# Designs tried in a protein design run: designed miniproteins, single chains. Part 40

Each design is a single chain, and the fold is of that chain. pLDDT is the mean over its residues in the fold that is shown.

## One batch from the design tools (miniprotein)

Design m1449
Fold by ESMFold2-Fast:
Structure m1449 (fold): chain A 120 residues (1-120)
Amino acid sequence: MLEIVEEFVRELMEKAGVSEEEIEEALKVLPESAIAFLESVEKEVGKKAKTPEEAIELVLELAKKKFPELSDEELEKIKKAVLEGKALELIKEYEKNGDHLLMHITFQAAVAAAGQELRE
């Protein structure tokens, strides 16, 4: 997933005339770059998802495939929080508990949902 996102961001920035040095700097902040990640997720998820809920579900399916030890109960908790606009509260809860993986997945699901809303 991350490697495909990196290649997409590189190709997009090269087409925009960005230098290799600037591309490398952008990739260092990619986990913090909502815009670049939104476009990549929209390309993979937005064409299949018609609603923010479907976009969230596709992100959670990808997370489960990569980390099969994730419980369905925990994934449902993430989906519900994102749909209710409480993603940031849940991210802070996971950070406090040291659940860095769940924090990251929650952030990715929120970004995917926002991308689908912006598509209109």
Scores: mean pLDDT 64

Design m1450
Fold by ESMFold2-Fast:
Structure m1450 (fold): chain A 71 residues (1-71)
Amino acid sequence: GEEAIERLRRAGEEQLRRVEADPSLAEEAARELEELARRLAESESDPEVRKRITELAVEYGRRLAEIRERA
């Protein structure tokens, strides 16, 4: 449940830090987060938590894209 969301948040924050230091990594970071979110969603039985995982992944992807666009 919440553990999956917390894991995705930690990974997302780490990828944001990496991409702030090197914006060229933005596409790779977004792909890695999408793959993590997909795996977490596959193991989650609660539809609401699965939806939150998907929404959180979209939000981090948008923030990563914004860093790339600013660089």
Scores: mean pLDDT 84

Design m1451
Fold by ESMFold2-Fast:
Structure m1451 (fold): chain A 70 residues (1-70)
Amino acid sequence: SEKDEEELKNVKEFSKELLEKAKKLSKEEAEELLEEYKTLYEDIKPYLSEESQKVLEETIKELEKIVKEL
C-alpha cells in the first residue's frame, strides 16, 4: 500500500542518517543510542510493516557493529 511504501522510505532514510550519526559518536554515546533505539523499536514494532521491521532490525545489527568497533 502507499502508506507502507512511504513508511518504508522514511524508515530507510532514518536508518541511514542514524548510522552516519553513530559513526561520529564516542563509544559511550553510541552505546546509549543503541539501547535507546532498541527500546524504541520494541515499543513501535507492532505498528510497523514487516519490511520496515526488517530494515530497523538490520539497523540495530549495524549499530551493534559500530559500537563494537569504537
Scores: mean pLDDT 83

Design m1452
Fold by ESMFold2-Fast:
Structure m1452 (fold): chain A 65 residues (1-65)
Amino acid sequence: KEEAAKWMEIVQELAKVAATASLEELAARLRELFEKRLGIKLSDEEARRYAAAIRQLVESGAIPA
């Protein structure tokens, strides 16, 4: 329950900068937010995959920017 809300907040925060930030910046920020808010340590590869997915969702209009 709580984790789903935190995930939505992270996605929303990243969506706001997805159009202007590089993939590396999105990955770094996502990794930081996951560690601080969810207590989950992501590898660089995992963070880049999640960042790419979020950016794709924003660019395709599946989530608002």
Scores: mean pLDDT 75

Design m1453
Fold by ESMFold2-Fast:
Structure m1453 (fold): chain A 107 residues (1-107)
Amino acid sequence: SERERRRQVLIDASRLPSQADYRAALEAAGIDPRLLMAPEEVSKELLEKYPEFAKGLKNPTFELTVPAVLNGIRPSVDEPYLYVGVERTGPLPSLEEVEAFLARFRP
C-alpha cells in the first residue's frame, strides 16, 4: 500500500504546473525529495546523450512506455521534462545511474 501510495502521489504531482509545487506535494506526502532527481539536474546532459527523448513532431515531449512496476518515472504531457524518482538511501543518484536505469526503456 505504501508503494502504491507513493506511485499515486508521483502521478498526481507530475500534473502540477511547477517544480516547486511538485516538490511541495512530495514533501507533504512524506516522500523525501532527495530520492528524486529534478528535471533541471539531469535533463541537459541526459538529453545530450539521449536526444530521442526530446524528439517529436511538435514541442519536445517525453513519451516513455513505463512498466507499472517502475514507480517514479513519468513524462509530463504539459512540459518537456522527465520526472525521475529513485528509492534509495544516501545521496541523490548520479546522472550515470539515471542513464543506466532509463536505458531499460530504449528499443
Scores: mean pLDDT 45

Design m1454
Fold by ESMFold2-Fast:
Structure m1454 (fold): chain A 85 residues (1-85)
Amino acid sequence: NDKLKKDAETFIEATERLVEEVRKRAKDLSPDVKAQVDELVKKAEEYVKKARELLKKGDYEGALKYAVLGLSYAIQAAALAEKAL
């Protein structure tokens, strides 16, 4: 399914870009809040890694599912970072 593959790639890219933005903003956070943000970012990165592995195997449904979960963690990290700044 070409659409599922493209959607998975799009969500992976969006997650990676958001993670980069959050990491840049997180450097100015207090150590305690930064630790929480870093944990959420690590979860986002783990899910993206799994999504990329599934894309390589041709499991586009699985790749999309993991990419969406990764994006969810990245959004949580961004929200926590913004609230603390």
Scores: mean pLDDT 88

Design m1456
Fold by ESMFold2-Fast:
Structure m1456 (fold): chain A 72 residues (1-72)
Amino acid sequence: NAMAEQARKLAEEAARKGGENVAKFIEDSAQKSDYQKAAEAARIAAENHQDGSPERAKVLKETAEKLEAKAA
């Protein structure tokens, strides 16, 4: 699935380059790309952060929900 692959790469780039604000990096990327892809990237990032930072994971899940609403 090309979209899932792109979402995974966006999540990895956001984790690498976003620093403390992974959610903001994904939100900013959504303005220049597909909202559905950005929402999936936020979901992947939330799962990746769940064990290390539950607070960041919660913010990323909320970001994914907002982006999913915009994609609909």
Scores: mean pLDDT 72

Design m1457
Fold by ESMFold2-Fast:
Structure m1457 (fold): chain A 82 residues (1-82)
Amino acid sequence: MKERLEEEIELSMLQMQLAVAELMLKRAETDEELREVIEEARRVKARAEELARTAKDPEVVEEARRVAERAEELIREAEEKL
């Protein structure tokens, strides 16, 4: 129970951080802001990949993989705007 709750909390936090990074990308007007989006998305991706590898709940693993994939897409989109 405790481990599953901790995994769900981590996933929720990563989903929120991903949403913030997506908003930052939409509002980015400078190369500096785009680099901040890339750094945030890289952090989210790394943590999501770790959660996908360590989580025992298959639903958490699947959602964490989706977060990692979306974070990688954000990195690519931000890099294309540089």
Scores: mean pLDDT 85

Design m1458
Fold by ESMFold2-Fast:
Structure m1458 (fold): chain A 85 residues (1-85)
Amino acid sequence: SPSVLELLNRLAELVAAHLDADTAAEVMRLLVEARRALAAGDVATAKAHLEEARRIALEAARRQGNAELEAEVERLTREALARIE
């Protein structure tokens, strides 16, 4: 099974490939902050940043009408959130 960091990397790759540059940059910034929080042992802050990244990425995918992107973002973020301890 992929690690949390591998799931966050896959999410970053998807948003960079499929979202507009400004939205992708915002999501990727939140993922960097989530990684920093995880490295510091701050699980609550990591979850908050990942939940915000998920919200922004899902809204952007829905605006594009890209149902496949929406499903993949939902799957990756759900798995990552479930593995953060």
Scores: mean pLDDT 89

Design m1459
Fold by ESMFold2-Fast:
Structure m1459 (fold): chain A 88 residues (1-88)
Amino acid sequence: EKLIPLLKHEDKNVRKAAAFALGEIGDEKAVPYLIGALKDEDQNVRKAAAFALGKIGSEKAVEALIEALKDEDEDVREAAAFALGKIK
């Protein structure tokens, strides 16, 4: 809810913190927006989004997480694999 708009904040540290917080509270409404954050310019935001989607456990994120397995950053790829393991 009030954290979802922060996923688009100009400060990458705010976007990263919002992704972590949404994952911790398990906000299902955040799933489409966290899927968007998997394509963020900052690798730490993408990693946080992948972990958050894993914690929420929504099947709606599976396709986007499979694409994130091809991310240029190894930590993002590992986070996507971890998330997929938690969903299935």
Scores: mean pLDDT 84

Design m1460
Fold by ESMFold2-Fast:
Structure m1460 (fold): chain A 66 residues (1-66)
Amino acid sequence: MAEELEKEAKEAEKKGDLETAIKLYEEAARIYQEQALNSKDAAEAARLYERAVELGKRKAELKKKM
């Protein structure tokens, strides 16, 4: 689910549809964060949380271009 949203966000970004890309990155980040909070494996939780943070930063960079 989150991985599919990331893919769609990248495609929207390539097409110049920054508004759609931002929304998709935000949704993917939210899902990764929820998965991290519900993970019983500390290493997996850290990986998922780091992914969410990276997508949040990408979203912020795209907002600067709008």
Scores: mean pLDDT 82

Design m1461
Fold by ESMFold2-Fast:
Structure m1461 (fold): chain A 65 residues (1-65)
Amino acid sequence: MEEKEKLLEELREALKKAGFSDEQVENIIKTLKEANPSLEQLKEILELARKGDIKGVLKKVREIA
């Protein structure tokens, strides 16, 4: 569970670097926290965010939620 928290913090930074607004970042993080995804799912989203695949991030978030 604590490892998911660390990934969510890394994801916040990656999403900001990808060009999401602070409001969009918090909305995505809130959605992911409510959906309680697996560690693997969080790592996949983080990888997409680091690659700048904005549409891929949004699709994965919707699939999990």
Scores: mean pLDDT 80

Design m1462
Fold by ESMFold2-Fast:
Parts: structure tokens; sequence; C-alpha cells
Structure m1462 (fold): chain A 66 residues (1-66)
């Protein structure tokens, strides 16, 4: 679920604050939850931390498995 994705990504960020995949995962999760402001914030953070196309693809795959 989107809520599980938020929890999982937040736990990753506690250990690795600059984890680009965690930021992408949060952006996807908040978009699905309807929180457009947070979704945009985490998309911008993912770009700032150099999220690659692979990072985006892996975050999408992870979200789909939750």
Amino acid sequence: SAEEAVKKAEERLKKNPNDPRAHVLLAIAYEKLGDEEKAREYRELAQKHNATLEDIAKAVDEFEKL
C-alpha cells in the first residue's frame, strides 16, 4: 500500500538521508495518497540527490510489490 511505502522509505531515510530511491518512493507514495505538495517536494529532493532512471524504475517496482 501507499502507507507501507511511506513507512519503508522513511525508515531508509533515517539510515541514509540522501537515499535517492527512498525519495522517489516517497514521491510515488504521496502522489497515490493525493498529497500533491509532498509528492512534489520528494520529487525535487530525489533530483537534488541525483536519482537515476534506474532509481526511479526500482522505486516503482518496489511500490508495486507493496
Scores: mean pLDDT 82

Design m1463
Fold by ESMFold2-Fast:
Structure m1463 (fold): chain A 66 residues (1-66)
Amino acid sequence: DENYKKGLEYSDQAAEYDRKGDFDKAIELYKKAAEYFSKSTSREAQILAVAARLNAVALEIDKELA
């Protein structure tokens, strides 16, 4: 599934930017990952889409409270 593969690629990139402290880029990439995972028909991808959206929201909240 091409959408599943793209979701994994963006999720991995998002985690790397999160580790570097580039939260804006991490948020963008988690949102991209969620979009691609949501386009996949696999149950695993749908679970990963939820996880990616939660990661993006958590980082957005952190930015507003900082």
Scores: mean pLDDT 85

Design m1464
Fold by ESMFold2-Fast:
Structure m1464 (fold): chain A 73 residues (1-73)
Amino acid sequence: LREEALRAIEAGDLERALALARELVAAGDLRSAAEVLARAARAAALQAGYPEEEAERLAEELRARMLAAIAAA
């Protein structure tokens, strides 16, 4: 699931990546889901015209916040 979702992001198929992230959440793999969602957010930011550095920073902040929330739950 995680590898398939990351491959979908590389192919530009964000819809499939989000569907696979939902499957990861349903399976209880919240950490892998967080990584997929952060990478999908990076790809979406790049499509919206954000610079690569800003898109990567936003994705890393999102990943860190999601992982912190998972650890606190």
Scores: mean pLDDT 78

Design m1465
Fold by ESMFold2-Fast:
Structure m1465 (fold): chain A 64 residues (1-64)
Amino acid sequence: MKKEYEEEIEEEIERIRKELLEQGFSEEQALLATAAHLELLASMEKDPEKKELLLERAKELYEE
């Protein structure tokens, strides 16, 4: 299901944030790095729907 993409993206976001915080990065750094990582994934993504979801979520993280 295409909804699986949204769930995968949210799980990835939480996983990356948790790992960065555990490594001693600040909350702000973890958030920005996670958003940048989603943009990188989007640039490599061939599925236009998944690419759009990655970019939308990255933008939302930058606004938090």
Scores: mean pLDDT 78

Design m1466
Fold by ESMFold2-Fast:
Structure m1466 (fold): chain A 92 residues (1-92)
Amino acid sequence: MPISDKDIEISMIQIQIAIGIILAKKGDFKAAAETAELSIKRIEELEKKYGKTEELEKARKYLEKAKEAAKKGDGKAAIEYLEKALDALAKE
């Protein structure tokens, strides 16, 4: 199938979240939290360009939870929420 600009932007966000998971697994919770924050901003820009969807809203909410978990040093919760955000984006 032809790849749309929206599909490319979603794939770039997915790569960024995957990097956040690696950082959280390494114990770099500050970098993981910053990665989640940047991913939230990119989803908000995607929603402005292409409209809001249920899966984009779920991804943003999971990224917000991942960011707060990382800020608290809860690496297990941060990784779990980052993975849930990836799952939501994969359904978009």
Scores: mean pLDDT 85

Design m1467
Fold by ESMFold2-Fast:
Structure m1467 (fold): chain A 60 residues (1-60)
Amino acid sequence: SAEEIEKEIEELKEYAEERIKELEEKMKSASPEEQKYLEELIKLLKERLKKGVEFYKKLQ
């Protein structure tokens, strides 16, 4: 089951990284107001990813 948990962690990381890249791309053409909002979303996604990985690691 440790192998399965590692796979879940990797899939979670890949999914989150793709979402973050999409938001970073949107920032390139966003207004200053929208850039602030997108930056906050990126921070929240990174924090959620960290907590998600920590949760899965505790199951090992």
Scores: mean pLDDT 83

Design m1468
Fold by ESMFold2-Fast:
Structure m1468 (fold): chain A 81 residues (1-81)
Amino acid sequence: KEEAIQALNKAIEAARSGDKETALEYIDKADEILNKLAHEGDIEAGVVQIVLALARNALKQGDYEGAIELLEFAKKKLESL
């Protein structure tokens, strides 16, 4: 889970700097890691993946603040697993 948290931290930093492409790349990296955890039966990893999909959509719509809030929520959820 540490790798997914690191990816989320980088996605948050990129979103705060307005770097949409880098933020989306790190969201995708976190999603790949979480997909492996969900395949191993971690239901809460699946919930985090849904939040990442919402954050990705927010970035595509230009809502960087909304994306950052969603990514921070995903990070807190991962830290509690």
Scores: mean pLDDT 79

Design m1469
Fold by ESMFold2-Fast:
Structure m1469 (fold): chain A 66 residues (1-66)
Amino acid sequence: SSRLVEAPTVAAIVAAAEHSDAVRVEVHPAHKEAVTEALAESRPDLEVVADDSLPSPATARLVFAT
């Protein structure tokens, strides 16, 4: 399953991903590099994927193992 989160900054996206059991986070392409770098230190197991179909750049999708 997945859920959308409103996160206006890279730090907010990172915090949402770190405090979740998500196996993948989908972010706007403009944020992929920064989010990948930040999560590489805290959650190297988490896959970061760019998705330009998100409602806005201030939105991320958390994907969970079901």
Scores: mean pLDDT 81

Design m1470
Fold by ESMFold2-Fast:
Structure m1470 (fold): chain A 66 residues (1-66)
Amino acid sequence: SRAERLARRRALVAEIQEIIDKYINGEISKEEAAKRIVELLRELGALVTEQQVLDYINKKIEEKKK
């Protein structure tokens, strides 16, 4: 159903944010964070590279510094 798809997308966004927060808190490396996010997205059939995920993480960090 549409509700199930929305719930899954919301859960995925939350899981990606938790990984980014772990990196920001110094619990994992940026490379480990990127690897985990790539693996999550690939399980859903997304064609992403580690570099694209690294660029996204860097952008989010810069946005939080403003």
Scores: mean pLDDT 76

Design m1471
Fold by ESMFold2-Fast:
Structure m1471 (fold): chain A 71 residues (1-71)
Amino acid sequence: MAERLVEETRRAGEEAVRAIEAGDEEAVRRQWERLRDLMEEAASDPEALKRVLEALRETLERAKEVVEKLE
Protein backbone atom coordinates (compact mmCIF):
# COMPACT_ATOMS: atom_id res chain seq x y z
CA MET A 1 0.00 0.00 0.00
CA ALA A 2 2.58 2.61 1.06
CA GLU A 3 4.81 1.82 -1.97
CA ARG A 4 1.94 2.50 -4.40
CA LEU A 5 0.97 5.78 -2.73
CA VAL A 6 4.57 7.02 -2.73
CA GLU A 7 5.07 6.07 -6.40
CA GLU A 8 1.82 7.76 -7.48
CA THR A 9 2.70 10.86 -5.42
CA ARG A 10 6.11 11.13 -7.12
CA ARG A 11 4.53 10.67 -10.56
CA ALA A 12 1.81 13.27 -9.91
CA GLY A 13 4.43 15.65 -8.52
CA GLU A 14 6.66 15.31 -11.59
CA GLU A 15 3.65 15.92 -13.86
CA ALA A 16 2.72 19.00 -11.80
CA VAL A 17 6.25 20.42 -12.14
CA ARG A 18 6.17 19.85 -15.91
CA ALA A 19 2.75 21.52 -16.12
CA ILE A 20 4.07 24.55 -14.21
CA GLU A 21 6.99 24.79 -16.67
CA ALA A 22 4.54 24.61 -19.59
CA GLY A 23 2.09 27.14 -18.08
CA ASP A 24 -0.70 24.54 -18.27
CA GLU A 25 -3.01 25.69 -15.45
CA GLU A 26 -5.54 22.89 -16.07
CA ALA A 27 -2.85 20.20 -15.79
CA VAL A 28 -1.45 21.83 -12.62
CA ARG A 29 -4.94 21.84 -11.06
CA ARG A 30 -5.54 18.17 -12.00
CA GLN A 31 -2.23 17.06 -10.46
CA TRP A 32 -2.85 19.09 -7.27
CA GLU A 33 -6.25 17.39 -6.95
CA ARG A 34 -4.54 14.01 -7.46
CA LEU A 35 -1.94 14.82 -4.76
CA ARG A 36 -4.69 15.88 -2.35
CA ASP A 37 -6.57 12.60 -2.94
CA LEU A 38 -3.36 10.59 -2.37
CA MET A 39 -2.69 12.41 0.91
CA GLU A 40 -6.27 11.75 2.07
CA GLU A 41 -5.86 8.04 1.24
CA ALA A 42 -2.52 7.93 3.11
CA ALA A 43 -3.94 9.72 6.19
CA SER A 44 -5.28 6.41 7.60
CA ASP A 45 -1.71 4.97 7.70
CA PRO A 46 0.91 7.12 9.51
CA GLU A 47 3.82 5.31 7.83
CA ALA A 48 2.35 5.81 4.35
CA LEU A 49 1.48 9.44 5.17
CA LYS A 50 5.06 10.14 6.29
CA ARG A 51 6.48 8.76 3.03
CA VAL A 52 3.89 10.59 0.90
CA LEU A 53 4.67 13.87 2.71
CA GLU A 54 8.41 13.37 2.05
CA ALA A 55 7.71 12.81 -1.67
CA LEU A 56 5.44 15.89 -1.73
CA ARG A 57 8.15 18.00 -0.04
CA GLU A 58 10.62 17.01 -2.78
CA THR A 59 8.03 17.99 -5.40
CA LEU A 60 7.40 21.38 -3.75
CA GLU A 61 11.15 22.13 -3.70
CA ARG A 62 11.38 21.36 -7.44
CA ALA A 63 8.25 23.44 -8.15
CA LYS A 64 9.75 26.41 -6.25
CA GLU A 65 12.97 26.12 -8.30
CA VAL A 66 10.99 26.09 -11.57
CA VAL A 67 8.86 29.10 -10.54
CA GLU A 68 11.99 31.08 -9.57
CA LYS A 69 13.44 30.44 -13.06
CA LEU A 70 10.26 31.88 -14.64
CA GLU A 71 10.86 35.28 -13.00
Scores: mean pLDDT 78

Design m1472
Fold by ESMFold2-Fast:
Structure m1472 (fold): chain A 87 residues (1-87)
Amino acid sequence: KLAEEAIELARKAAGLVVESGLETGNIEAYRKVVSEIQKGIEAIKNKDYEKAIEYLEKALKIAEENNMSEEAKELLEKAIELVKKLI
């Protein structure tokens, strides 16, 4: 259940990042964040929770550096916390 919840939060964050990136024209930055989120989700599905945390933390850092959606950042932080509970 925690893994499924983390995936759902990460997917929602990716959607908000895409929306924010399209509005601001920061296409390269949002593509990088979405790519790292997708890698994180795949790692969760493979039960590679340590790698999932690494990818999601990279996504969060890029989102913070590019001043992306605050809601997306909060969802990524919560997803990371849930994945940490699986280790």
Scores: mean pLDDT 83

Design m1473
Fold by ESMFold2-Fast:
Structure m1473 (fold): chain A 81 residues (1-81)
Amino acid sequence: SIKEELKKKAELAIERGEEYEKEGNYELAGFYYEAAGEFYDLAGDKEKAVEAYRKAAEAYEKAGNKEKAKKALEKAKEIEK
């Protein structure tokens, strides 16, 4: 199903984000965590979407990208409603 495919794409995006985070590439880590949040949200997995967007915010903060960090955190808060 499309939902299962989206969830698998989200899982792969999380794995890629974790790889870049270990390499110290926090900007790309944030990008992949953000993509995972989008895929989980589209799949209807709101809890995992929130977790992924919060990871994106933390990664963007480590990258010094305050604007992307703020937007990722706002996405997480919007989904939690």
Scores: mean pLDDT 90

Design m1474
Fold by ESMFold2-Fast:
Structure m1474 (fold): chain A 59 residues (1-59)
Amino acid sequence: MKIAVAVLPVPATSPDELALRVGERVEILEEVDENRVLVRSLTTGKEGIVPKSALEVVE
């Protein structure tokens, strides 16, 4: 299981994106492209696409 932490706040600007707060932990499910990943929030259980630049991988 690959875990990352949001280091920047992420707004959801489209229906397939996930909003994240700084410090929120996510599981990386799939790499969508070079700049975006599909994640699941460990706080809310919701899934969506977030920018890789907003995440720091911890495991």
Scores: mean pLDDT 80

Design m1475
Fold by ESMFold2-Fast:
Structure m1475 (fold): chain A 84 residues (1-84)
Amino acid sequence: SEEIEELIRRALEAGREGVRVGATGGTNSEALAAGIAGALIAIGAEADVRFAKLSEEEAREVAEEALRQAEELLERARELAEAA
């Protein structure tokens, strides 16, 4: 339970950072879109873990996948912001 909450917290942090990077990287809408996509994935995973009738194993898989995707999208936002 606490481990799943920590994975979701980390995914949400990656999403927030992706939005920050994209928003502060100037006029590059692709960087911002990547950051927003990561944040939406993390928020969706939090909603699934909290409100969907998932087993602990299913919740862990959702949280781990959301963290992976949010971190990939954060890295993409950074790459796009640097390219602008």
Scores: mean pLDDT 85

Design m1477
Fold by ESMFold2-Fast:
Structure m1477 (fold): chain A 61 residues (1-61)
Amino acid sequence: MEKILRVIGLILRAIGYELDGKVEEALKALEEALRLAKEIEDKEESEELIKLVEKEKKKIE
């Protein structure tokens, strides 16, 4: 459960960086979120979070 909250926190941080125009910082936060999401043992939760991170990353790129 703690890993899920950390991934969500990183996604929110990335959105904050996007709003500030800090694209490089936003991408780094999303890459860390993606790495942590892949470590989640619950496959359904992991896949949902991975999709959210990838969707947000596509908005920046």
Scores: mean pLDDT 80

Design m1478
Fold by ESMFold2-Fast:
Structure m1478 (fold): chain A 65 residues (1-65)
Amino acid sequence: MDATKAAEGALKGAEEAKDAATALAVLHGSRETLEYAKEQGDEKAVELAEKAIEKAEEVARSHGL
């Protein structure tokens, strides 16, 4: 799997999340994607994954988490 593509998908998922359960699932997946991106040395994927984590945490908090 392309780390950059995975990170882009995670960010899109975070932006489209409409409930707490979806936001938590995206947060978990984004953290795994960040670890994978770091192992691949893909700096762009790392940056996108970090942004996805930030966005997922924001959505989760807006839904009471």
Scores: mean pLDDT 80

Design m1479
Fold by ESMFold2-Fast:
Structure m1479 (fold): chain A 65 residues (1-65)
Amino acid sequence: SLKEVAFEIEAIGLGIEAGLSVEVSKVDGVMKVTIEGDTEKARALAEKIKEVGEKLGLKVEVELK
C-alpha cells in the first residue's frame, strides 16, 4: 500500500540522517524494522520509527542488533 511505501521511505531516511543502518521488511502485514546497533541513538531512532508507523496506522516491530 502507499502507507507502507511512505513508512519505508521515512524509516530509511531517518536511519540515513542518524548514520545508522536500517532495514525494513513486511511479514504477515507487519512492518519489521531492524536497526544495527544497541545504542541510545538506535533506541531513539526506534521510537521515532514506531511513531511514524503509528501515525500511518501500521503495525510496526523494531529490533536492535
Scores: mean pLDDT 82

Design m1480
Fold by ESMFold2-Fast:
Structure m1480 (fold): chain A 73 residues (1-73)
Amino acid sequence: SSMEELKKRIEEAMKYIKKGHEAAKAGDLETAIKYLEKGAELLKDLPVSHPERIYGEIALKEAEELRKEIEKK
């Protein structure tokens, strides 16, 4: 069902976001950006009724800030 597919998509997105955070803590900013953007991509088309949309927006913002950190070095 589409509801089961959405739930699995959200779960996969959250796993990517977690991997992105772990990569950032390890200092691998390029890998962190890729995982955070993947998580955000999976959440971008969620219906407006889904509160998990905000996690995708946060992940995209975090990826943008990591990009700025790389550009400063």
Scores: mean pLDDT 84

Design m1481
Fold by ESMFold2-Fast:
Structure m1481 (fold): chain A 58 residues (1-58)
Amino acid sequence: GQDTLIELLEDALSELKKNPDFPQEAIDLFEEALKLAKEGQVDEAELLAEKAVEIITK
């Protein structure tokens, strides 16, 4: 649900920000996803989070 997504995104951002080698573009996408999730736009937040994951997993 929304609360679970918010918790996962906050944890992911915390870990990513500890590592300077992660691309800023991915961090920016996770931050935007977290904002959208907090606003209740879960589907859009999930889409942006998936784009961020695609950037860091290639």
Scores: mean pLDDT 79

Design m1482
Fold by ESMFold2-Fast:
Structure m1482 (fold): chain A 87 residues (1-87)
Amino acid sequence: MEELEEVVRRAEEERATAEKNAAQVAKLGSPELAKQAATLKENAQRATDASIRAAKEGNLEEAKRYLRGVQAIRDYLQALLDQVEAK
């Protein structure tokens, strides 16, 4: 029970970070990077929704699998942000 709540909370936090990073990439990057960031943001939202649905169904392993997907997208957006902010 607590573990499912933790996965849901973490998925929403990771999605919020991904969204924030995507917005910054869109502001600082080229039009090409802005388009890529928008696609990654949409993918993060879909993975978050899938994680929450799996958690609602009591499928902890599936919820964790989708959470890892959101984390991977967040990490990729962070890498893009680091690239556009590089000195």
Scores: mean pLDDT 84

Design m1483
Fold by ESMFold2-Fast:
Structure m1483 (fold): chain A 95 residues (1-95)
Amino acid sequence: SPLVAAAERLVAALRASTDPEALYAQAEGLIRLAEIALEKHPNDAELAEFLLAALEEVRAILESRRAQLDPARYAALTAEIERQIERAREAIEKA
């Protein structure tokens, strides 16, 4: 899937990034991909499970680097990630 491949590239970039601006851009990219994918494919449990795992990993990366990030941007990104995690869980349950 092009969406899975794009998400995998964003997660890999997040793991490798040391620059906060790069972390923000990659996290925002994954949030947007998850939003679009879950809206377009609401009954795709495999895609939802993949996105849930990717979002949880990105949340963990951001948390591990919290001291290096702007508090307001960190709070906004984690809130968006939590919303997409909830949507992914709902998609898995309904499939």
Scores: mean pLDDT 85

Design m1484
Fold by ESMFold2-Fast:
Structure m1484 (fold): chain A 80 residues (1-80)
Amino acid sequence: VSSLIGQGTNAYNNQNYDTAITYYQQAASQGTGRYQSRAYSGLGDVYYDMGNYDSAIQYYQQSLRLDPDNDYSRQMLNQI
């Protein structure tokens, strides 16, 4: 389960956004709480880099709904 976010991040760093989305979505569906929040922040990052700001905002908001202490997602929302 934790390795799914790692695989998503590796794909994202290689600009393989389709693969990153797949791993982050799997992490979000299988995880709960803070882990699921981290998966949604990863999805936000992918969509932000793709220029899809509406989707990025939605995923960062879902991340904060699951973990209000996710400072990373809060900072990203403030930059969009």
Scores: mean pLDDT 86

Design m1485
Fold by ESMFold2-Fast:
Structure m1485 (fold): chain A 64 residues (1-64)
Amino acid sequence: GSMIEAALAEIERLSREAVRAYILGDTATAREHLERALALAESLDDPELREVARRYRRGLAQLA
């Protein structure tokens, strides 16, 4: 796959871990995983990843 495909797979993994942490009441760990996913999405300057980044920014706001 491309670099973008690899990034999307890692973002997906981090997102699943964030959701799991949140369900278990670990909002700090959920935030850390979302912040890492956001940083990765923003690092590649891709329109598809910019949309993903917007979703994670909203997720982080919900945890604030």
Scores: mean pLDDT 80

